Designed miniproteins, single chains, continued (2). Designs and how they scored, part 29

Each design is a single chain, and the fold is of that chain. pLDDT is the mean over its residues in the fold that is shown.

## One batch from the design tools (miniprotein)

Design m4985
Fold by ESMFold2-Fast:
Structure m4985 (fold): chain A 108 residues (1-108)
Amino acid sequence: SVLDKVIERILKAAKEVGIEVTKDYLRSLLLSIAGLDELTAEFRVRLIYKLKDSDPSFSLKDLFLLFAGTVLYAREKGLTNAAIVAEQALKELLPKLDEKMKKFYEKL
């Protein structure tokens, strides 16, 4: 329901800016944020690990999609603190993104 709405919004924005993303890939990436009761704790831990370790196996695109999906999900659920933390992480990521990814952000 809410996760599907978030996935649709991301897919629409990606299509408008010519970025390749599949529904199945987004669902697998965002499944970890679907647990409502543990969202804030898990989200904070995951953000700390992703910011601490620039793991070359995890692309800037994947980080962007995870943070953007978390912002959209948290806003729909009224999870104010989770939305604020995810938005801050997304804004810190923004200067590292190429021009196409910045336009993707603007379309969300």
Scores: mean pLDDT 72

Design m4986
Fold by ESMFold2-Fast:
Structure m4986 (fold): chain A 79 residues (1-79)
Amino acid sequence: MEAEKERVRARLAELAERARAAGVEELAELVERLGELTVEYLEAVEAGDEKRAEELKRELEELLARAGALARANAAAIA
């Protein structure tokens, strides 16, 4: 589990850095937050805290929706 958490953190940190390098700071911040929530979700699942896991899953879904909207808006501006 810990190795998976570190792998997720490393990958999302890389994606956030790429977004920042592209000048999309808001997207970088959202990716970093997604990484934090993903780790918390995995920890809740590991602990058997079903209520906490469900709450974190909803937060992740909301952040993914915002990240997707921001990515689409930036794609339109770039095009």
Scores: mean pLDDT 75

Design m4987
Fold by ESMFold2-Fast:
Structure m4987 (fold): chain A 94 residues (1-94)
Amino acid sequence: MQKEEEEKLKQEREKMKEEAAAQVEKIYKEKNSEDAQQASDLLKNLLDFAESGSMEQQKELIDLYLQLVELEDEEAEKRQELLDQIEKLLSSAK
């Protein structure tokens, strides 16, 4: 039972990571994408850090990160707010 539940959760988490990484790459491609791979790798690292958190916390982290990567440089205040929310979520998960 536990091994089947652990494998299913692992597969769901990996699928979420892949889908989120693909969305990050798409956003950076639309922005003229020199950092798309680095942004994708950073998201995967953040999700690994939040692995001890709930699936809902990981989904919130993905949403916040996607909002962050969509921001323009001129939206520095919104960027700081999103970074603070990500840090708070990561602190709660770990």
Scores: mean pLDDT 69

Design m4988
Fold by ESMFold2-Fast:
Structure m4988 (fold): chain A 65 residues (1-65)
Amino acid sequence: MAHVEVRQSPDGTSVTITNRGDSDVRVTIRDEQGRVLAEVVVPAGGSRVVTGLPAGPHTVDLEEV
């Protein structure tokens, strides 16, 4: 299983993803209606910050690649 930490900003406009696992992880960020807002690959041992998202809560889906 991926050792992935996900942190959303309080206003929902940014998401920080830290991958402490040994596998790359595809991260899909969706709005409340399931629409894809962003998709990024976070490399093993790396991190990514996604900014410029619409305000509000988001769903974050993780998939090892």
Scores: mean pLDDT 77

Design m4989
Fold by ESMFold2-Fast:
Structure m4989 (fold): chain A 109 residues (1-109)
Amino acid sequence: KIPNPKYTALLMNQVLKDLKIPVTFSDNPIEDYGKITTFLLQQLGSELLDQLVNKAVQECNLPSDTKKRNPFKVLACIANILKNAYDSLPENQKTLANLKKQIKKQLNE
């Protein structure tokens, strides 16, 4: 199931705040899309970001035709993957560095 974008933004803001990440989901989905994709590019690099987008497309059953993809649904799916990775970390290991390691591990499986 594709997460609700507004609900996903609210949940993801808590994760971003806890990790001290200077990116916050706003009430503007276009601005939020630009912010999170820029953040992910800086943190993961282009190769891992492409793998994350491909994983999101597969897990959310999004169209293979890029012209038919809703970018806000892609963002919601990416946010859900990130939240699931964060939630899988032990409470004492919920850091940005460990989140990056968990994402890389999931993308290589």
Scores: mean pLDDT 69

Design m4990
Fold by ESMFold2-Fast:
Formats: structure tokens, sequence, C-alpha cells
Structure m4990 (fold): chain A 86 residues (1-86)
């Protein structure tokens, strides 16, 4: 369960760092940050957010747009945590 989630987080982090497409990098790194936060791994989440800011200098507007359309309360809480780390 948590081991599978950790592997998924690490895979998304690696894909996000290697992606040449800024939108794909955004999706992978945002997913990695969210999964690391769900696992209570704030230092790993911070590294994913740092990588995100490297690929997209200001990711806040994209994250705010995701938050505006997100229906899941759980996913909204995770997106708000990522926004607080920017």
Amino acid sequence: DDEVKLRLAQTNFDLGKSSKDPLMAFLYLTTAAGLFLELNRPDDAAQAVKALKTKIPNPRPLLERLLAVEKSAHARAILEQILSML
C-alpha cells in the first residue's frame, strides 16, 4: 500500500525531472509532491516542489486552476498544501 504509493511518487518525480515538456513536468511533479505529502514525507515533497519551480518559474497560476476545478476534498487539501510550499 504505502510502498506502492512511494514507488509511484518516486516514478512521477523522476519522470517530471526528465520531462522536456513543461506541462508534463508540471503534472508529474505535482503528482509526486501530492503523493509524498500523503505519505508524510515533507522533505521529498519539498524536493518535488523545488523541481517544479525549476521547470515552471511560477507554477502558482496552474496550481490555482487545478484547485478551482478539483471536486475531491482530499485532492483539494493536497493542492492547498502544495500551494503553501511555493
Scores: mean pLDDT 87

Design m4991
Fold by ESMFold2-Fast:
Structure m4991 (fold): chain A 82 residues (1-82)
Amino acid sequence: MREEFEKETLINHLKNLIKQLEEMKKVASPEIQKEIDRVIKEINRLIDEIKAGKLTVDEARQRLIEIGKKFSEVAKKLKEEK
């Protein structure tokens, strides 16, 4: 039960990151849009792996941290595009 709750929380966090990336994509150059699409694809893959039970909660958290770093890099590039 706790494990399932933690997985649901991670999936919801990942879905919120996708929503933020979609908003960023609306104002991004075609080059940054490609990077955003790549991150969204990685997030969707992580959601699928969590739902399939292929990852422990700790492994999923580690991948979320890595995705967070990529999100920050995309946000930085978007800001520097001016």
Scores: mean pLDDT 82

Design m4992
Fold by ESMFold2-Fast:
Structure m4992 (fold): chain A 80 residues (1-80)
Amino acid sequence: MVEEVLEREKNLTPEERAERQKLISDAEKTLDKMVKEGKSKEEIAFYGGDLANQARAEGRFDVAREILKLVDKKLKELEK
């Protein structure tokens, strides 16, 4: 996990690397909050999909991928 993150970030500036990690961390915190607040699967999927599309528009395809993985994880937690 950490090794994969570093491999993905190896050619980024320190500022861009920190911003990408912050975006992923902020997305996870927001998704956790949405789950705790009882948001629907549709709302969670929409939020994550929108955020991933924004990341792709910015050329941050790695951020988009990680956000979608977080969404999938949260949706699976809601099905239990």
Scores: mean pLDDT 77

Design m4993
Fold by ESMFold2-Fast:
Structure m4993 (fold): chain A 83 residues (1-83)
Amino acid sequence: SSELEEFKEAIKKQIAFIEEVLANEEEFKELAMKYAKRSEEEIDKFIEMGKALLPLLKEMLNADEEEREKLIKKMEEIIEKIL
């Protein structure tokens, strides 16, 4: 369906963004502190979250409905634990 295609495109964009951040962690930290007014601790948590979520987001692209539900719950648990 078009909705599933839109969802997969959103996940692909999220993956691309996280990969870009992780490839350039120091530059991302500098820009986020300067322009987003975030502390280094907050930025470190976001980077840690990105590292933890990236493999699960990649799994989402090829997952069936039941697998997607399990991956979403696992991602929510990771987010809760890091925040």
Scores: mean pLDDT 84

Design m4994
Fold by ESMFold2-Fast:
Structure m4994 (fold): chain A 76 residues (1-76)
Amino acid sequence: SHMAELERRFKEHARKLAEEARQLADKYSKTNPKAAEHYRQAAEDFELAAEEPDPQKAVGLTLRAIGHLLEAEMLV
């Protein structure tokens, strides 16, 4: 179904964003610890969103992760 395909794509993208955020957290860990912390929080929220069975909760976790990415971006 269309919903199952969208869910699969969402979870794949959320996992990829989590991995990328983890790499950015590692990259900035010593040079910009505040940005690294926000990237780490974004990664955790994307990981939770990828595994969340409730669509409304998954959306909330994704929005929170995006907020952390934007905060990190402002610090780099």
Scores: mean pLDDT 86

Design m4995
Fold by ESMFold2-Fast:
Structure m4995 (fold): chain A 82 residues (1-82)
Amino acid sequence: SVADEVAKEVYEALLEAGVPEELAQLFADRVKALLEKVIAAGKDVDAAVEQIREELKKVVEFAKKLTEEEKQELLAELQAIA
């Protein structure tokens, strides 16, 4: 549930920042997988969530500064390696 909630938070924040839906979903899926592994390993979930939120804030700020063309180029590059 925590993994699903944080993944949804990441997805919505990236969409609001103008990140393409496919890229926002890719990041959300990876965050969910990471948190599920942290939970399964019995590690500090609260610390992991705070780290994700700090990184998300930086990514959102960066994304807001990109042009539409740069956002599409980034999506194409990430799709080529995914």
Scores: mean pLDDT 78

Design m4996
Fold by ESMFold2-Fast:
Structure m4996 (fold): chain A 85 residues (1-85)
Amino acid sequence: MEELIERARELAEEALKGDVEAAKEAVELARELAEQGEYKTAAEMLAAAAKSGDPEARKEAKELMDELLAQGKHEAWELANKVYK
């Protein structure tokens, strides 16, 4: 599990350097974490990827974030708001 989290963080950091593929990969890994019930970690990774500056990654991250919030994951909502600050 931590390996996936670490990979997502590394990809998000690479995206901040202009790597669009890394940003998209981070969003994909966050989706896998959410499917495993790790909604808090998924939301945090999505927020980080969205801040990368890549429009496509931001769109995909926003979409997955909205999906998690719509499922009633209250703690994911609070975490997402904290990270956006």
Scores: mean pLDDT 68

Design m4997
Fold by ESMFold2-Fast:
Structure m4997 (fold): chain A 86 residues (1-86)
Amino acid sequence: ATKEQAEKNYEVAKKDIEDVEKKIKEYEEKGEKLSPIEATSLKMVLLAAKVNLELALEAGVISEKEYEEFIKKIEELKKKIDELAE
C-alpha cells in the first residue's frame, strides 16, 4: 500500500473509533443495553480499525506511541461494549 492509502485508512480508523465511542456514550447516558447484534457490529468496527492502525504503523503514518494509545482506547471501548451487552 502507498503512504497516501495508509493515511486515508488511518483517517477512516479514527472516525470509526470516534463513532463507536459516541454510540457507547449514547447507550450509557440512556441507561440502555446493547443488543447482541449491535455489540457484535461495534466490535467488528473496532477490529477493522485495529487492522487499519497496524497498517498505518507499518507504513510510518503513526508513531508507536500513538498506536499504543489507540489500542488502549479500543480495548477500553471493547470492555464497555461487553458491560453494556445483554
Scores: mean pLDDT 86

Design m4998
Fold by ESMFold2-Fast:
Structure m4998 (fold): chain A 81 residues (1-81)
Amino acid sequence: EARLEELVARADAILRELEEKEKEGTLTKEEAEEALKELEELLKEARELLKTSENPLLAIAAIFDIIGKIIEVEMYLKKLG
C-alpha cells in the first residue's frame, strides 16, 4: 500500500515538472520522452505489486492513475513532433 502511494506520488511529480516546463515554453521532446520512460517503469512496478497486493482495488486505481499520466505525456510528445 505505502509503495503504491509512493509510485503515484512520483508519477504526480513527473507530470507536474512537465506541466511547469510546458507553461514556461521550455519543454523539449527529449524531456517528455525521458518522463514517458520513467512513467512506464512506475507502471510496470505497480502491475507487479498488483500480483501480491492484499488490496487489489488500490493497486488497480494506481495503475489507471499512472496510465492517465502516460497519456498526457504522449499528448505532449504529439504536440512537440
Scores: mean pLDDT 85

Design m4999
Fold by ESMFold2-Fast:
Structure m4999 (fold): chain A 108 residues (1-108)
Amino acid sequence: MDEEIEKEIKELLEEGKKHGLEELAKELVEEIKKALEGDPLAKAKAILLAAKLQALLNGATAEQKEKIELMEKIVEEGEKSGEYEKALKAVEYVAAGDVEKAKKILEE
């Protein structure tokens, strides 16, 4: 398991560097490491940063851009409120395409 994660991290850093996105790839790797240690805010940030990196490498539809913007707002509010688990659940629902459940979590 750890060797596969290390390989994916290395491939992410190399792909990011190739496309001038090295800093974004480094941020993603740092948040992945924290998420593996059980940090819910880091996991939410990793999901957001992965979506941003994917959008920059492969392009993004208007719908994908709207989901990324919503995830950014959720992460920012989670950082300000300290409601890290709530931010993570909402980001996971947005990433899965269930924006209605994400909104419901934010209302709680």
Scores: mean pLDDT 80

Design m5000
Fold by ESMFold2-Fast:
Structure m5000 (fold): chain A 81 residues (1-81)
Amino acid sequence: VDKALLQEALSHVQEAGKALREGDLKKAAEHLEKALELAKQSDPRAAEYIEKALEAAKEGDAKKAMEYATQAGVILVELLS
């Protein structure tokens, strides 16, 4: 597993979480799309949660997007530990 790829994916998930807290769903979706491409190459479970977060953000459900993004972040942090 490429730890640099995981770290970049985590960075985008964290930026998406910040955007979700600020109510910027478009910016959150852009970061989640970048995180998803990186996670697909590294960890299928993290990729699944990022994809669910992205779908929720596109549907305007900031709460569900935050919940899924948080789960993805926890997985990525554990993989980097």
Scores: mean pLDDT 86

Design m5001
Fold by ESMFold2-Fast:
Structure m5001 (fold): chain A 100 residues (1-100)
Amino acid sequence: VEEEVNELGEKAGELLAEGKFKEAARQALKAVLLLIEAGRSEEAAVVAKRAAEGLKRAGEKYNSEEALKGAEILERVAELLEEGRSEEAKRLAREAIEEL
């Protein structure tokens, strides 16, 4: 799990730098989902927040609706995890991966 999460996080960062915001958000959501499924909800919330901050910054800088939408989804996933609503966070992450 840790190696997969690290690989997904690194890939998300590379995609973000390349301006592939939709793909970056998808990789970040996959990493978050793996952490939730592993019972590591506190780490999942941290990863989701960091990814949301990166996508929000990129969305504002490049005026990208896809980046801003990705940031909003990841921020909501982080909020649900912090509230202990892990099943709702998991459902939202899965739905977002399919739609993005």
Scores: mean pLDDT 83

Design m5002
Fold by ESMFold2-Fast:
Structure m5002 (fold): chain A 71 residues (1-71)
Amino acid sequence: SVLDKAQEAVQAGTDAIKALKDDKKAVQELQDLNKEVDDLVKKDSDTGGKYKEEVLKKTDKLMEKVEKLKS
């Protein structure tokens, strides 16, 4: 589901933050993306699924950033 993908992406972002703790810029970028995904998930829940597409799009950006920083 969209929520499962969003939760997985937020967890991956959180794990990447722990691994990159000394890279302040990378940590900040991942924290900002995690917050954006969490905020959109809350809006989607509050509106009965009206933000589903935005959740997917931001989730994809977070996962892309995580994979790029792992490389």
Scores: mean pLDDT 83

Design m5003
Fold by ESMFold2-Fast:
Structure m5003 (fold): chain A 81 residues (1-81)
Amino acid sequence: SELLDELIRSLEGEIEKLDILLKEVKDPEIKKKIKELKKKLEELIEKLKEIKKKNADISEALEEIGEIGKRLEEIIDEIDA
C-alpha cells in the first residue's frame, strides 16, 4: 500500500510537469493532447485511490500507466523543443 501511495505521488508529479509544458507549448492541437492526457492521469489517480481503498489488484492500472507513458513520449516528440 505504501508503494501504491508512492505511485500516486509520482503520477501527481507528472501532472505538475504537464502543467509546466502547457505554459511552454504554443500549438493549440498539442495543448489539446496534453489536456486530454492530464485528464486521463487525473482519472487514473482516482482509480488507484479506489483500488487502494478496496485492496484490489493493480494489474490493469499498471497497463494504463504504460499506455499513458507512451502517449506522453508521443506528445513530447510532437513539440518543437
Scores: mean pLDDT 77

Design m5004
Fold by ESMFold2-Fast:
Structure m5004 (fold): chain A 104 residues (1-104)
Amino acid sequence: MPIEESFRAVAAQERENLARLADSENPATQAAAGVLYGILRLAGAPPTEAEVLLYVKTAEDYLKQGDIDRARRLLERAERMAKEANASPELLERIRRLREEAEA
């Protein structure tokens, strides 16, 4: 079902709250944020920096676990989405640094 522009405005107002949920140390909270971002995208909302940050955090977790291949795939996806979302220079630099770490 398509979501009207008014819902996108409401979603924009909630971006900060979603970003804080995605920044949680609790994997279940991060997963819930991911599901919500998936619903927003299905509803026609554009990708957000907070959604990109969730991918970055998941990639960092895989790097800590030694799963370099999964981390690399997530970081490549995060970089593409960050460009679409016009993400901050700080987030783009974080993605670049993590990609270098995954190549080591």
Scores: mean pLDDT 69

Design m5005
Fold by ESMFold2-Fast:
Structure m5005 (fold): chain A 86 residues (1-86)
Amino acid sequence: SEELIEKIVEKFLELIEKYAKLQAGEKVDLKEMDKLSGEIMGMLMTLSEKEFDEVAKKVLEKVPESQKDTAKTLLNSFREVLKSIE
């Protein structure tokens, strides 16, 4: 489970970086972002709420300061979706 949590954290950091670049007007592959979002969601659906909190804490710990607001917004969006499907 720790290995899965670390894998999800890495994918979240990649997604956050892509969203930050998109918000800055940089070129980003939207298809790759959609694929990455789907992969993250699929993995998160196998976790408990407590394990999701562990992912969120690790993401916020590792994300650059300039991307923390983007990270919080994305984490909250994924949390809301997970709550709506249970």
Scores: mean pLDDT 83

Design m5006
Fold by ESMFold2-Fast:
Structure m5006 (fold): chain A 92 residues (1-92)
Amino acid sequence: DEREKLLEEVEKEREAFLANTPEELKEDAKKYIEAVEKAIKGENPLENFKKAAKIILEAQKKRNPDAPEELKKEAEEKIEPIAEEAAKWLEE
């Protein structure tokens, strides 16, 4: 039930996310969604969540090169612990 609902939510978000993603970043966006789906399916959740977080952060850096460096670093720090917590929660 829970995992099935999460996969359905990811699929819906995938379509919306890709529709709003610039063409030059769509390949990174697809890799991000694929990693999240693998994590939810139980395929190396921690590693796949970390991979997804890193992919989206790098894509954001490409899109916003002039963004404050402090914001970029803070986003990176927040995403990593969230990935670990998400993987731990899914493990239960």
Scores: mean pLDDT 72

Design m5007
Fold by ESMFold2-Fast:
Structure m5007 (fold): chain A 82 residues (1-82)
Amino acid sequence: DAFLARQAAEIKEFTLSEEDVALAKTAPEEDVAAVAATLERNHLSLLLYQGVKYEDVPEERKAVFLAAAKLYVEAWELKQKA
């Protein structure tokens, strides 16, 4: 996936807690796809979510954060395989 590979190249360190990773894995694939499409369309980076904690995210943004965090985990795993 060219989009995910580009995101992986930009991530320098993994900042999500184990708890946030576990929560992120519960994000629906539809939400993950929507976030990926939004980031690609607006030329935005997953780095916007680097260092952000679930507990600090406003309630109305929590679903978007978990979807973005799931993409962040997938991008980091892709980076580790290279």
Scores: mean pLDDT 78

Design m5008
Fold by ESMFold2-Fast:
Structure m5008 (fold): chain A 85 residues (1-85)
Amino acid sequence: MKAAEEVLRALERAAELAYEAAKKYALEVLGLSEEEAEAVGEAARAHALGLREQVAANAEKMSEEQLEEMARKAREEVEALEKLI
């Protein structure tokens, strides 16, 4: 199921970007230490990976239309995170 694969790949990318964006924000805007910024980044990544696991577990139960919509939203999230970095 190609749409499910696209959603999972986009969510993996979003998790990586969420880590970088959150860590950068914590360092540059909030003035947190490297250790504190690392914790903020890891929390953001964990949230995104949680969504990925939920999609992976339920992909077979979702319609192709639902998966395509999720892929679109996941790509929008990637674009939004890239703008924050």
Scores: mean pLDDT 80

Design m5009
Fold by ESMFold2-Fast:
Structure m5009 (fold): chain A 74 residues (1-74)
Amino acid sequence: SLREEILRGAREVVKKNEEFWAKNSPDEVIKKRSEQQVELAKRLKEKDLSPEELMELGRELNITAAYLRALRLG
């Protein structure tokens, strides 16, 4: 349902970002942002999260992904 769709989308974003990071040399900023995304992804796995909390975490994951992309592209 909606929760499952949000979780699937968020996991797809995480995987896409892992592929992006694998293509780029690690540096301190990328490492810090990668750690942030791992922490957000970990919270996303918590079964007791409300739908609202899931949507917020999904949004945060997307923002982090966009930031990492912009940072690498300039």
Scores: mean pLDDT 65

Design m5010
Fold by ESMFold2-Fast:
Structure m5010 (fold): chain A 60 residues (1-60)
Amino acid sequence: MKNLSKLTDEEKQRLISKYEKDIESYKKELEETTDTETEIGLKLAIIGDQEEIKLLKEAA
């Protein structure tokens, strides 16, 4: 379980913005990489950050 309900709205928005920025950075690296191992790592990082954003937005 995540302790998302203990975060303030400002903290949630800060984390969402950070994850969105990180996702965009990873997407840029994906466009430039031809290395399969790096591609897999970046895709996993994007998925993880997307899940965190979803949980933060759904937190009651």
Scores: mean pLDDT 77

Design m5011
Fold by ESMFold2-Fast:
Structure m5011 (fold): chain A 55 residues (1-55)
Amino acid sequence: SKEEVEKEFNKRLLEIADEVRARLAATSDPAEKQAILDEGLKRAREAWDEYDKKL
């Protein structure tokens, strides 16, 4: 159902956010921090694309 798709999407976004936060906390390198943020954004975009396809 649409409600189940929305729940899965929200769960995935939260997991991505938690993982990005943990990785940012584990490094002091500005270049590594930027790479972590860029990767997190890519994963979030993929989650949005998957969400749109399931609607």
Scores: mean pLDDT 84

Design m5012
Fold by ESMFold2-Fast:
Structure m5012 (fold): chain A 89 residues (1-89)
Amino acid sequence: MSPQLMAVASLSALLIGVVVARLTGDAEAMVEYIERMREEVARAPFPQEVKDRALELLDKGIEAAKAGDLDKALDHASEAVNLLAEAAA
């Protein structure tokens, strides 16, 4: 598996944590998982433009989760993972 696909796999695992946090109404856990996703994106071997777009989506996810909008936070985190999965192909 390429280093990019390994990064997508790690982010997909973290996204499951975001889904669980949304289902349990745990905004604090959701922020923690999305912050972990940010760290993974920052280290991932993607072009800077792709990383910047993914990080922007994750930042929006963190802000939505802090505001208590867990559905919007999950949507942003999912979009970030989809963006990176497409870039890894």
Scores: mean pLDDT 88

Design m5013
Fold by ESMFold2-Fast:
Structure m5013 (fold): chain A 64 residues (1-64)
Amino acid sequence: ALAAIVAAATAALQTLTDPALVALGLAAIANTVAAFSAGKLTLAQVQASLALLIASLKATEAAV
């Protein structure tokens, strides 16, 4: 379940054309997974956080 959510988020992130935004997104995914492993986030919160991250990065790319 977690691996599938991370894979989907990573695939969505790779649709971005700016490699700097891709790198920032990958770091944020890693931090979110670390928070889940530490028991600070639920699986649903991970999914929601990564969806918001992808939307935010796409909006940032569109603005530059």
Scores: mean pLDDT 77

Design m5014
Fold by ESMFold2-Fast:
Structure m5014 (fold): chain A 61 residues (1-61)
Amino acid sequence: SEEEFKKLKEELIKTGEKLGISTAKMVGESEEVGREFGRGLGEGLANIIKKSEERRKEKEE
């Protein structure tokens, strides 16, 4: 559902931000840079999932 996708997107963004911050710390970058990078990854993954679901619905009629 639309609500489930919104929740999934928020969770992916949050997880991405956390991972991005952790990665930034490992390479000596700021937490802000890591947060922005991780947010982009979460959004990108959510968009891929949405595209995949749209293609699946087209096949199922």
Scores: mean pLDDT 78

Design m5015
Fold by ESMFold2-Fast:
Structure m5015 (fold): chain A 70 residues (1-70)
Amino acid sequence: SPQKEALEKELTELKNKALDLIKEGKISDEQREELSEIATKADEALFNEDLKKAEELIKELKDKIKEIEK
């Protein structure tokens, strides 16, 4: 599905951004665990082809990363 592939790509890009924030020391251990949990749930939603849930979780992950970047 083109929609699934687009969401998988966005999730991968967000995971890479989170890793960069970890490497830069801009993220706490608690924030790291929270982002990891959301990313895992998004992967599970994509595996189950629950695209609406995956989109919501990817948006949550994106919003939390933006909050950290403030």
Scores: mean pLDDT 87

Design m5016
Fold by ESMFold2-Fast:
Structure m5016 (fold): chain A 112 residues (1-112)
Amino acid sequence: GGGEMAGLGAAGGARTAAASPYGVEVGGGIGEGVTMVGAGMAGASGLASSEEARKAGIAAGEGAGKGAEEAGGLPVKPGDDAPLSGGLGAAKGGEKAAEAAEKAGLEAGKKG
């Protein structure tokens, strides 16, 4: 359904954000980017109401934030000493964030 589409879009957005040139903003930016991508995809497809897509995107963004915290944190500020390439640590953070976003978005979609 529309909520599932929003959840999958949010997970894809989280992975894309983690791989972006703005990797230092990944910790905070994942939640925001994931929310926007999920809502936009569901809205464009016409599979969900804008309200349902928005709720799924928000839940996915919150899940992405929690996933990033569990991974030990991602660089969130340009001034941090952490390298932009992040290595294995950043890759694990992005993957956990994407999994959390997917789960949260799908769960929110089921209630819509």
Scores: mean pLDDT 47

Design m5017
Fold by ESMFold2-Fast:
Structure m5017 (fold): chain A 90 residues (1-90)
Amino acid sequence: TPAVAALEAHLARIRRAVEEARSDEEFEKRFEEILAEARADPRLSDTQVEALAGVAAATWHVRRTEGEAAARARFDRLAATLLAAARAAA
């Protein structure tokens, strides 16, 4: 339960960063801030922080190569998988 709430909060920040960032530099800055907060969150395992990093990087890559709609679909799929795994472990 605490891990799911933490993942939802960090995923919302990742989604926002992908939607709002105008450059690779702006995304990288926001990404580093989100990961620093996730690493400091005692509710999250190292594996969950690595998974958040993977979701952020993969979604930004899709936004840069395929556009906003494809990035949203990729984010939703990856986020759903991560949250389902965390809920099953609870």
Scores: mean pLDDT 87

Design m5018
Fold by ESMFold2-Fast:
Structure m5018 (fold): chain A 76 residues (1-76)
Amino acid sequence: LEPRSEVSRDLLEKARELLEQKRYEEVIELLEPVLDSLPRPDRALAYELLGEAYEKLKRYEEAKKYYEISRQLKAA
């Protein structure tokens, strides 16, 4: 584990905790501002977590979009 990836890992762990607590809007607020700063593997996971948050908020079009981006990042 690289020290520079620790911040991204902590953010992703916090996002998972917020999802478990059903604090879906806070997941979005936490992850969307930092998406461009995340390494590609962590970015793929962040998009997946955003997809879950939007799905739980019944914003299915945004959820579908973020799941699609996550899948593309994992495949390439």
Scores: mean pLDDT 79

